Designed miniproteins, single chains. Designs and how they scored, part 5

Each design is a single chain, and the fold is of that chain. pLDDT is the mean over its residues in the fold that is shown.

## One batch from the design tools (miniprotein)

Design m142
Fold by ESMFold2-Fast:
Structure m142 (fold): chain A 92 residues (1-92)
Amino acid sequence: SEVQEIVERGSKEVEEMIKRKVPAEEIVEKIMEYLEERMKKLPEERVELFLGAVYAGTSDEEVARKVAKETKKEEMWEILRKKIREAVLEYL
């Protein structure tokens, strides 16, 4: 999965930034920019599935698909940013 490869590469980049003691807010901004740049090259339906799954906190593709259709894209990206920020702060 191309989405999975993007996320795995992003996770490694976060680990390296944490090791270098980069401020949490800078890590969040750099990773969000990376995800937006990489995912804009993918089919929209694939990105929507990923964002819906993150927004709903689910591994169920049907639930993710429904959530993606009912939720504004901007709201899903905002929830992704929030979850990434929370994860980064747990490691610092």
Scores: mean pLDDT 84

Design m143
Fold by ESMFold2-Fast:
Structure m143 (fold): chain A 73 residues (1-73)
Amino acid sequence: LSKEEEADIYVALAEIQLAVAKLGLKRGDSPENIEKAIKVAEETAKKARELGADVSQLEKDINEIKKEVEKMK
């Protein structure tokens, strides 16, 4: 895999985990389960960023869902 291809894969993985977290929030899943998906999204977004991907929007979306989860506590 090229560096760019690897970055794209990590972006896709982060987007999938963010979608899982958003769905969990909408369905009323436990904060713990939603937080697990958020952590994976953060880790994969960080790897994508280190590989040179622009993850600014993804990071904003992750931070927004983190705020929503805090409201559930």
Scores: mean pLDDT 84

Design m144
Fold by ESMFold2-Fast:
Structure m144 (fold): chain A 100 residues (1-100)
Amino acid sequence: SSLDELVEELRKLFEEFVEKVSKEKDEKKRQELMNETRERARELIEKYIEDPELAREAYTVVGVALQEVLDALVSGKASPEEAIELFEKVLDQLREHLLS
């Protein structure tokens, strides 16, 4: 389904984000990676979700999760593996509550 395709594409995007941020030591470059990932997520969400309000809700949830993961990785409060687990929970929320 289009929903399954969106979830899989977002999962790949989140895995790429965690890998890149985990290797980056420069704060400015980490913020650039987060902003790039947020914009790519917006494009994916808008491509698959036709309802503008649902797309905005999905994008807001993803944006908050990206910031939370960035902060947790930078502070050392989460490992890359734990960050991926946090994104999996976000994908489950999107599937069950915003994309049904």
Scores: mean pLDDT 84

Design m145
Fold by ESMFold2-Fast:
Structure m145 (fold): chain A 80 residues (1-80)
Amino acid sequence: EPSEEEEIADALYDELVNLSKTKSEKEVKELIRLYAEILLDKGIEKEKIVEILEKVAERLDKDGLKKLAELVREVAKELR
């Protein structure tokens, strides 16, 4: 079975790809921050959230979505 971390990363990836079609970079970055806050409220450790965001960013880069990957990495850096 996929890990909780992998399930969260996949869900965030799909949401970001869909939202990038209709939302500004600022709105997408605000959503990534909100998503991180929701995960913290659920009791997921900050270090795990950073790992999830880095995995999402790596997948976005591999798929050619470099600007989205940059936005995700910026939020991950803010959490460190």
Scores: mean pLDDT 81

Design m146
Fold by ESMFold2-Fast:
Structure m146 (fold): chain A 91 residues (1-91)
Amino acid sequence: GEELKKLLLSIGFPEEVVDEFLQRLDKAVEEIIKKNPDKPFFEVLMLALNEASKILLEVYKKHNIKLTPEQERELLRVLERWIAKKIRELS
């Protein structure tokens, strides 16, 4: 969580937007893990990444946030690492 929060703040997300995103993300990922106990790790990861992307796009639209392609790539890398860790910790 800390790496993802630091990245979002560094690329210009306001703290309240980061908190909104992280709260929604945490709840959504936990729900996906809970609903898919018998699915392989990779399938759960893909489902969680898809949902995280939907949440991120909604936050972008709501708060008029624009990222460079470089910022988008780094955000995706950190997000994937955070989700993978969360799946391992809750499985």
Scores: mean pLDDT 81

Design m147
Fold by ESMFold2-Fast:
Structure m147 (fold): chain A 64 residues (1-64)
Amino acid sequence: GAMTEQELLDLLERMLEKAGHLLSEEEKQELRAYAVELAKTLPLEEAKRKLERHMLSVVLRSLS
């Protein structure tokens, strides 16, 4: 729902404040699209865990 989507996007923006400088604009847009997809398919807590794990993977791949 809209509240779950906003909560996930808010979480993502907080994470991007800390690590967004390591990511391209395209990677940031992909993460935002992924957060919206997770909000439609999963409960909030599971969506948060998947989003955090995926962002960590993207950040680590950018550093490798």
Scores: mean pLDDT 82

Design m148
Fold by ESMFold2-Fast:
Structure m148 (fold): chain A 61 residues (1-61)
Amino acid sequence: EVPLLSEEEFRALAEAIRARMGNDPVLVAELDRQLEAYRTGSEEERRLLSDNLVLFAEGLA
């Protein structure tokens, strides 16, 4: 199972993805929405967002 990221870890991962894919404005906007949702969401929501972001980043590696 994917571990739950801290807010700072989530932001760092989102920034790494943005740096690689930053020419896609739809993806950049989605990352911004997910970061806000992570900051304000419940633990269950943060778990889902964390799992999804880590899987996306692994697909880019």
Scores: mean pLDDT 75

Design m149
Fold by ESMFold2-Fast:
Structure m149 (fold): chain A 83 residues (1-83)
Amino acid sequence: DKKLKELKIEKAIELIKNAKTSEEKLEALKGLSLLIEAEPEAVIPHLDKLMPLLEEGTKDEDEKVREAAKEAIEVIKEKNPEA
């Protein structure tokens, strides 16, 4: 169901935005990457909100968070090369 996939992406964005610790950010970013890998087109409507959050993640003080944010961006590009 497209609506359910879209809601999952919105929830992942909310979790990234509201994360209080590096561990919470890391888990949210990993979950997002799995959602994108399973349903690549589901992120297209959210790119305008999602890409700024991922860019901020690549500058995080935690190395693992930076790597996870970079991987999420690469997964988006790999799965949507024409986007």
Scores: mean pLDDT 78

Design m150
Fold by ESMFold2-Fast:
Structure m150 (fold): chain A 86 residues (1-86)
Amino acid sequence: GGLTSDLELMVFARYLLQTLTLPELAKVLGVSVKTVADILGISEEFLKNSKKSVRELVESGEITREQYRRLYRFILENKKAVENIR
């Protein structure tokens, strides 16, 4: 897409990361909890029991900014799934 479409996708991806927990994000993206856990290098058990948004996990230091960046990139690379949710 053009610049506008790319900006809309980036804004929506950030919105998801600010508002959803990791299990909710996995469901919305149509991927398994294991897929998200593998991207972040964390246990599925930690992910399943997390009640914080992805943003809050970064702010608390429970995940690193680099782990957040990997997840953000994964969302952007799966843009067709993200666009279908909107």
Scores: mean pLDDT 77

Design m151
Fold by ESMFold2-Fast:
Structure m151 (fold): chain A 56 residues (1-56)
Amino acid sequence: MAQAALDALRAKAAEVGVTVDPEAHLEEITSADGTPVLRLSPAAVATAQAIHDALE
């Protein structure tokens, strides 16, 4: 679930001392059949990259 990924991201950011961007959230997009789908925002993806860089 996208929410679990966001929660894990925030927990890991706090663990490694990375500041979470306030725009790091789930985005709702509309799939081809009109169903709303949640995904990570670009700011959340950037936060994941910063965590990866901090761990190396």
Scores: mean pLDDT 72

Design m152
Fold by ESMFold2-Fast:
Structure m152 (fold): chain A 75 residues (1-75)
Amino acid sequence: MMEKIKEIELQNNDYSEEEKEKILSVEESPVTGNRVGLVVNEKGHVIDSGTYELAKKYTPDVDPVEEGEMFPKKK
């Protein structure tokens, strides 16, 4: 599991509670369970589990949370 890396990302970036739950949950899913780290969208914002090194290098843009299809829009 990559919970430690996910938690570091959640602390470094301004994620909503909903997004935090999604990031932690997707790694446990049958689809993402085989991956290591965190998946990022085109903006470098974490939206799924996969490549955590990319997520760590990028900071959230103004609209990153709204571009993530796997997460609900931030309210």
Scores: mean pLDDT 44

Design m153
Fold by ESMFold2-Fast:
Structure m153 (fold): chain A 84 residues (1-84)
Amino acid sequence: STANELADKLVSALESGNIDEAKAIISEILDSDDWENNLKVAINKAKNAGLAAELYTVLKQLHKENPSPKKEEALELAKKELKV
């Protein structure tokens, strides 16, 4: 599924420390029609891989660089799911 493909790519980018790739994948998730579900799948896969802190850091960075209501909503969703 698209959700699993995007989540797996994001986890790989975070695991390798490729922040630019991680930002690009998160932007692709947020631009998708099913962005909330795609993001939840990505958050859960990252959490299970022990990459929760890395994901949250990249999300904060994206919101800081170019703030938007959707990025703020995504950050709040990540806070809830990651229990930060």
Scores: mean pLDDT 85

Design m154
Fold by ESMFold2-Fast:
Structure m154 (fold): chain A 73 residues (1-73)
Amino acid sequence: MKAVEEAIRYARENPDMSSAELGLILDEIRRKGGSTREMALVVAARFGKGEETAERLVEGRRAGRAEARRLGE
């Protein structure tokens, strides 16, 4: 998705961007049909990280959902 590639580049070039600005970028990606993994890549890029950090963010969210389902019982 071209919007994700542009967002990753922008985040990498602007690592000092605010959390609010990052949130707006992520909302735009989500509105255009972006995946959780693609949003995680943008977050990782903002912190100067790559796919490894993005995968860990996605995995942590999946683990959190599984735990919430178990605790909700």
Scores: mean pLDDT 70

Design m155
Fold by ESMFold2-Fast:
Structure m155 (fold): chain A 111 residues (1-111)
Amino acid sequence: SEIDALIGEALGPGLVRAAELRDRGAPAEEVARAIAEGIKAAYERVTEYAKSIDPSAKVELELELSDLDADTAELRLTLRLNGEEIYRLDLVLPKEVARRTRELLEEWLKE
């Protein structure tokens, strides 16, 4: 779909950057920021696209964090358009990266 393409174009580079940073042993802050920037870009692009079709369209980003073990967590990203789920992504990340990614997005997307 058009929305899937927009999400891929916006989110993809951030996730690739995060993987490269992790491979180089970069700090959790830098990895989290790369992921958060990609998610924010995807959210903003989908919102702009949806509102260009229907100015009353409401796009919501939901983040859920679940601990998997001592060192890893699952960060679930869900995008909703007018209450309906249009995209879901589950990211398995180091716990500190997952927590910081959520914290950055909560601050950046705060109305």
Scores: mean pLDDT 86

Design m156
Fold by ESMFold2-Fast:
Structure m156 (fold): chain A 98 residues (1-98)
Amino acid sequence: SNSQQSGSYHSNSLVLQNSLQQLQQSYTQYSDNPQLMKQQSLQIAQDAASSLSPQDSDIVLSVADQSSSLSGDDMANTLMQTLTDLSNTNSQLSQSYD
């Protein structure tokens, strides 16, 4: 149903927005500690993935895996971009099914 579809995208968007805010806070807090930034970025990505639809979860986990060899800053920036893009997509899809 349109309501169920809209609700799913809306839920994903909220999870992604919350995770993006946590990642931005982590980036600021651990700017002088790349190892902790990397650890927190990975944890935030995994926590987000556990609450997302399977498709979005797979994307987040894949990006986290691919960026795992990067510096903490590069990993955090890559994940922030991914979460932003997915959040915008889910928000737009939520609106289109209302």
Scores: mean pLDDT 80

Design m157
Fold by ESMFold2-Fast:
Structure m157 (fold): chain A 91 residues (1-91)
Amino acid sequence: DIDALLARLDAIAADTRAQLDALAAQARQRGDDAVAAFIDSLKARLDALYAEVKAELEAETDLRRAELLLQLFEGIAALLLGVAKLLLDKS
């Protein structure tokens, strides 16, 4: 149901934010404030997308469309996290 998809959205957003925060903290610990600031910008983008997707999902009545919307969010969250990891590993 939609409530279950909203719970999954909340969990993905929380887990992705936590990972981005940890990567930004790691960058700061090694003195790479520029990389940390960039990762913080990715977290801001995630939070903005989360707010939009949550509003759309709450208004959705078609479970198949709701599931596709959640999958799109999962994909974008994974890409943002991948970019953060690549930046940290290459800096």
Scores: mean pLDDT 87

Design m158
Fold by ESMFold2-Fast:
Structure m158 (fold): chain A 80 residues (1-80)
Amino acid sequence: SMMEKLKEAFEEAKRLIEELLAKGASPKEAVKEAVERLMKEYGLSEEEAIKIVEYAGLALHFERAGDAAGAAASERAALS
């Protein structure tokens, strides 16, 4: 389903951001690369990919802060 595809894209965006940051990319570079990868791999529009990646980054921020509710809210927003 479209929702399952968006959920997979969201989880992939989180993984890509973490991987790129671990390799020394800046946050801006990580976001840009993740957007390009989601457009290519999931067939998302640029607008859809930006939305998914921005909320994936926000979810990672909340996870690092120990805010599970904030992370869950970010995922729900990404998939809306």
Scores: mean pLDDT 87

Design m159
Fold by ESMFold2-Fast:
Structure m159 (fold): chain A 85 residues (1-85)
Amino acid sequence: AKEQILETAKALLDAAVRHIKAKMDSGEITTIEEANAILDQTRRNVLSMVRIFTKRYLDEKEGEEVLAEVNKLVDAAKAQIEAYF
């Protein structure tokens, strides 16, 4: 359960980074603020999913651990996007 939630979160964030990069390559996104807006929307969706699955399948401690790991994945995605600018 914990591993599956983390793998799903990572897959969604990786897909968002690829989507943002493709839009940068096409010229649809030209600023870091536009890129971060798309990533922030994905972050909100991922955190909503994590909250639902954590409440359903995990105890409070496991939920806190998963949320901490998801936040690290978000930070990594932000760093990857920022590296393009």
Scores: mean pLDDT 82

Design m160
Fold by ESMFold2-Fast:
Structure m160 (fold): chain A 72 residues (1-72)
Amino acid sequence: SMAWELIAQGAEAYKAGDYETAARYFEQAAREALPVSPGLAALALEQAGDAYRKAGNEERAEELYRRARELR
C-alpha cells in the first residue's frame, strides 16, 4: 500500500539522519492510512513523533503522540 511505501521511505531517511524528511514521510503515511486503518495511522504518527524529537522539535513530537493516542 502507499502507506507502507511511505513508512519505508521515512525509515530510510531516519537511518540517514534526515529526521525532518523522515517525519514528513511518516505524516504522509498516517494521512494515507487513516481512512482505512486508524491503527496504522497511529503507528505512523508515533514514528513521525520520534523523528521530530530527534530533529529537536519536542512540541511537535508531543502533539503527534497525542494524536496517535486518540486514534487508539
Scores: mean pLDDT 87

Design m161
Fold by ESMFold2-Fast:
Structure m161 (fold): chain A 65 residues (1-65)
Amino acid sequence: SSWEKTIAALEEMLRKSVALKDDKGLESVITAIKDAIAEAKRTNADQEYIDRLEQLLKDAEAALA
């Protein structure tokens, strides 16, 4: 599924931004996750992918705080 690849890419971006303590990178990842959630909802993606993206958003926002 294309959503598996998208989520894996976003998880890797989050991991790298956290490791580098890159706040601007984290803000970019948060924006990308929000865009992915909007696209998943627009395209009626499986709820599993939407839930995983919502959790990833919470993790990214917690890392920025």
Scores: mean pLDDT 89

Design m162
Fold by ESMFold2-Fast:
Structure m162 (fold): chain A 80 residues (1-80)
Amino acid sequence: SRIDQILEAFKKLADYFKENLSEEDFKEWLIRVVRQLALYVLEHLSPEEAEEFRKRVLDYIKENYPEVLEEVQKVLDEVA
């Protein structure tokens, strides 16, 4: 699915920038890119795909970057 492609690309970039940026710069990048992707999904994909995107991003962040979970959740709530 298009959501699978978006999330796969997002995760690859997140892995790369986690290793190459400072912790602070990585968190800022992560929050910014989640907002950009959420806006893209809202504009170009179905409401059902937007809900799938939200759930899968939050699950990924909860498992890998729990320290930014609350900020990511707020961004996704603001976009909706």
Scores: mean pLDDT 85

Design m163
Fold by ESMFold2-Fast:
Structure m163 (fold): chain A 83 residues (1-83)
Amino acid sequence: MTIYDLLVQAGYPADFAKMMADQLEKDGYITIRPDGVISGIMGNPGAVETLQKLTGFKSSDLGPQDKVRISIENGKLKAVKIN
């Protein structure tokens, strides 16, 4: 199962899931902006909070311009801050 498949299964819109998967495939990470928005993906208010619920991230793990690697581990999404 792909990152796209898991995002769609979790209730994300297909357009958002595709942009997310494409960004991760292109760069290997996503960047969290100071406003909490994922850089390069438009129309995603609350996406950071939804990723926290999906991956088990703590709010304290997030900071401005943090780089986050998202992978599939045992059929689930997992996120790791790489800075």
Scores: mean pLDDT 67

Design m164
Fold by ESMFold2-Fast:
Structure m164 (fold): chain A 103 residues (1-103)
Amino acid sequence: DPFADLSPEERELAKAIVEAVLKLTKVKYVHPFLLGRVLDVARQLGYDLSKLNEEVVVALAYAIAKVLENTDTLYPDYETIRQALEEAKKPEVLEEAKKKLGL
């Protein structure tokens, strides 16, 4: 289980993020290594991953979707992920992502 080392709350958040990525993209799968990499960067940037939060789910899903569109790597660098997360903070970007998710 790729989520075995996560808290129950982080597991719920991780599953919500994966579902959002699948809806934002046409991919059928999100690799656990890529998800873990984005979660690690989000933690370092001060994101609260301890509870399910819609804005956090949308922002992290957007960052993963953007990485998947621009690269085939499972280990994008911290700057690439940080820039994607900063872009997700823009009201217009967040609103468009929410629209694609049916929110």
Scores: mean pLDDT 77

Design m165
Fold by ESMFold2-Fast:
Structure m165 (fold): chain A 68 residues (1-68)
Amino acid sequence: MSARQQRLSEALGEILAEIGRWLKENPDASKEEKLAAIEEIVRRVGAEYDVPESFVEAVIRWARRELE
């Protein structure tokens, strides 16, 4: 894998881990609260791993669809 592909994989892994932890800690959260938390996690982790904004937007779009 290229270094870029490795960073994207690591970023996605961390995003999924943090979302999983947040959902376990907030089982009664509303759909709106879940979406807000996911967007915050994706944007923060995306910035930490220096991933493209298009990747961040794609993950947020995916999350919105899955929560519908």
Scores: mean pLDDT 80

Design m166
Fold by ESMFold2-Fast:
Structure m166 (fold): chain A 71 residues (1-71)
Amino acid sequence: SAGEKLVKEIAEKYSDNLEKAIKILESLREGLELSKKVLEKQGKLTPEIGAEIEAEIAAIDAEIEKLKKEL
């Protein structure tokens, strides 16, 4: 997905600064949680969109854990 590609691009772009990569990914995670809440409030959160957001959050969490092990 586009979100999974973005997660990998962030990790690759900041591979020389893992702490910055982690902070960017944590901010992206917070943004996705907020986007889900906004979509729910607007009645636009479909099961498909919800599943895509949850999958992107899971990908971010996995990458953060991987990067933390490299610190």
Scores: mean pLDDT 83

Design m167
Fold by ESMFold2-Fast:
Structure m167 (fold): chain A 79 residues (1-79)
Amino acid sequence: ARLIAKMYIQQASYLLNIKKDYEAAIKYAQEAIKIAEFLKDYKLIAQGYDVLSQAYKGLGDYEKAEKYQKLAEEYKKKA
């Protein structure tokens, strides 16, 4: 389960940073967050929210980008 979440984060980061495929990055990050929440892996949850923040920023949705950035910071403090 944790390895699958890490692979989803890695794929989301690739889509975000290399492909600039923001919609696909969001989908993979959301799947990773669901697994990470089940595992209570706060580091993986934070990484997923970082991807969501950057992807929404790429789409020009700055309100969602700020929301997910704050969530990423919150979960980083818990890790």
Scores: mean pLDDT 88

Design m168
Fold by ESMFold2-Fast:
Structure m168 (fold): chain A 92 residues (1-92)
Amino acid sequence: DEVERERAAIEEALATETGGLGAQIRVSLIILTSPTPEEAARKLAELAEELPPGTALRILQVALLILGVPAEEVAALRTAAAARRALEEVLA
């Protein structure tokens, strides 16, 4: 459906913008090994600090999706700074 396609597009963009499998594996490992969605989101935000703004935006979008923010709302975020502010609001 449309929601699944939008989510898949964000995941695909993350894989492309990170230069491939390495960052995708790191994101997956954080999600799989974190005890809560909030802990996973925090670790993804830390990973985003190490990466270029475009890649950081995609990782922060994944963190917001994990926390249950609607895909349409996440897709509206255009900068890593805006996505980080949204993440801080959700985690508060």
Scores: mean pLDDT 76

Design m169
Fold by ESMFold2-Fast:
Structure m169 (fold): chain A 59 residues (1-59)
Amino acid sequence: STRQNIVSTLMKEYSLSEETAQDIVDGAEGLRVGMGLPDSLLEPLARMFADVEVTAQQK
């Protein structure tokens, strides 16, 4: 998936602002590139980061 599609998905499913969703996708992309992971793992990594962010915001 493209970065823009992932950002839109996070905004819809996790009720995140566009800025927060973009920051999460940026972090996931940085980790993906640093670990040499394929582009197909970007969305799963971004979803994992979103789950952590939502949990942190509830405390």
Scores: mean pLDDT 79

Design m170
Fold by ESMFold2-Fast:
Structure m170 (fold): chain A 106 residues (1-106)
Amino acid sequence: AAAALAHLRRAVERAISLVEKALQYLDEGNYEEALKFAEEALSITRAARQNAEAHPAVPQEAVDHLKRAEESLQKAIEAIKNGDVETAKKYLEEALEHLRRALEAL
């Protein structure tokens, strides 16, 4: 259990860092890099959610926040692709909040 939780914590911390980079590139007007970092964050968040759901030792609160982070990242990616910078920032910030809450619950 402890080793699985440690791996999950590291994955969530990496996803947080990637979302922060996506926000930075979006603020710089570099939408191509923002999209790449957001897509990598989604991939890691999705894998973390799947792993969390498979482990009975993971609190349901952490699973729920990872699922909400995944949903927010999907919406952020769509907004970036549509050039809607304000909506993209909103959903990246929502994803960041849920990732942080998932980390606190682990």
Scores: mean pLDDT 89

Design m171
Fold by ESMFold2-Fast:
Structure m171 (fold): chain A 81 residues (1-81)
Amino acid sequence: SEVDELYEELKEAIENNAPVEEIAKLLAEVGRATIEEYKPSEEELKQMQALALQILDGVVNNAPVEEILKLAEELYEVIKK
């Protein structure tokens, strides 16, 4: 699925220390694809937004890569419910 492909791209971008602008673009694309494919509830959208903001905060503050990847994994788990 497009969501699965974008999630893999997001993980690679995080692992490769991509610019925050690239991570933000990928997160926006994941959100769009999730709305189209999974039609998430309002509560799921709020959870996704919170996790996306935590990922961006982690990238900006140079948090450990493994911590940022765990947040991305949590985002993917919310999507795949």
Scores: mean pLDDT 86

Design m172
Fold by ESMFold2-Fast:
Structure m172 (fold): chain A 88 residues (1-88)
Amino acid sequence: DDLDPAVVAAIVFAQNGQLDLAEAALKRAEAKDPESPYVYIARGYILLAKKDYDGAIEEFRKAAELGDERVRRLAEDNIRFARQAQAS
């Protein structure tokens, strides 16, 4: 109920490698609330799908700075994943 469906769509499309759909969903989320920590999370997932791990880590760090404890934990888990994927 608290999370914008466009953010969820962007993350799901990114995880499935559907980058055009992920970027379209992200633009809808940004139009509604460009300062949302979840917009930065969605950008991070798109960058992970592109294998831009450094870019993804930067976006997740921004989400952690702007968000609550729940967002911070989610961002930190994704930063750990990105670092492990980069090392593999």
Scores: mean pLDDT 85

Design m173
Fold by ESMFold2-Fast:
Structure m173 (fold): chain A 125 residues (1-125)
Amino acid sequence: SEEFRELLRRVAEEEGLPEEAIELAEKHLELLERIARRLEEMGVSREDAVRAALEVFLYLQTNGIDPSSFSVEHLALIGYILLLAERLGLSQPEKRKLFDEALKSDVEELRELIRRMEEELRRRE
């Protein structure tokens, strides 16, 4: 949608993404909107959902991976894992390793990882 395109651009600019990355993301708008919508259904704020969807998309592009190889559910769970990793204070290399492992995991394994990460966050609060 046009409203989602405007939000995506705003979030991407706030995150300091170069124009080439923003233009590439806009070419995949429907996929990014579906990922963000699923993240919102999981309780993620709209802005964090868009950030997570962008991060997943950019990781896939960096690795030359076709996003159509994965379900929206799989990509949304990876996005949520990356949000939890940021809240846990993981470094960029640790997040990249976690992303690579998450791509190889099934949906149920990702849900179990999310449960463990959420428990760790609650323990630190």
Scores: mean pLDDT 85

Design m174
Fold by ESMFold2-Fast:
Structure m174 (fold): chain A 73 residues (1-73)
Amino acid sequence: SEEAELERGRAELERILARLAGSPAPEDQKLRLYAEAQLRVLELRETIKDEAELRAKLAELAAEVAARLAAID
C-alpha cells in the first residue's frame, strides 16, 4: 500500500540520517541534506492536500536545498 511504502521510505531515510550523524565530511553533509529534504517532501505530501499549494511548498524546499548544497564544500 501507499501508506506502507511511505512508512518504509521514512524509516530508511531516518536510518541514513542516524548513520551520518556528526560526520564533518562534505559528502556526508550533502547526503544528510538530501535525506532531510526527502523527509520534508514526505511530510509536505502527508500534510498538504491541495496540489497547487503542495507544488509551491516543494518549489520553496527545492530552492532552500539548492542554496544549502552550494554552501557545502
Scores: mean pLDDT 83

Design m175
Fold by ESMFold2-Fast:
Structure m175 (fold): chain A 83 residues (1-83)
Amino acid sequence: PTLEFPASASLADIARAAVEAALRSGEPVIVRIPDATDERKEILAEIVRMLAEQMGKEAVVEFLGDEIRVTLRPDLAGRAAAL
């Protein structure tokens, strides 16, 4: 699914919508933000990861120009590297 937001949208609202859409679809979510700076995208990615962690998920955020791809991964049970 693809989500579109105005440049003035709250990063918290964008992050919640992206995480919720990824949970509902089970697929990567594309978020389009016009005129988003790299700094704004980094902050959004951090909020997305924090929200995913609160839900027991891992978030992978990729920067694709004016778009961000959000993928949620289930935690691996018994992941030795996560001790």
Scores: mean pLDDT 74

Design m176
Fold by ESMFold2-Fast:
Structure m176 (fold): chain A 76 residues (1-76)
Amino acid sequence: MVAAVTIEFEEDIDGDAASKFVSSVPGVLGAFVKSPRTLVVVGEEDVLMERRDEIIKDLEKKFGVKVKRYWSRLLG
């Protein structure tokens, strides 16, 4: 099943670099920037559920930002 994780950051991010980074994760189908502080990651539900916390930590470390909040939804 395909799911999306929406990630909101406390600060503006390099959305192009962030989307390329998460799209390199196995089981991620793609990512796009919704706003300067919002990244949407689309992928396999099982992979996103298993790897979400790692992806968030890696994004925070790589870009020097903090995640404000995130949420997941199924895309059907």
Scores: mean pLDDT 82

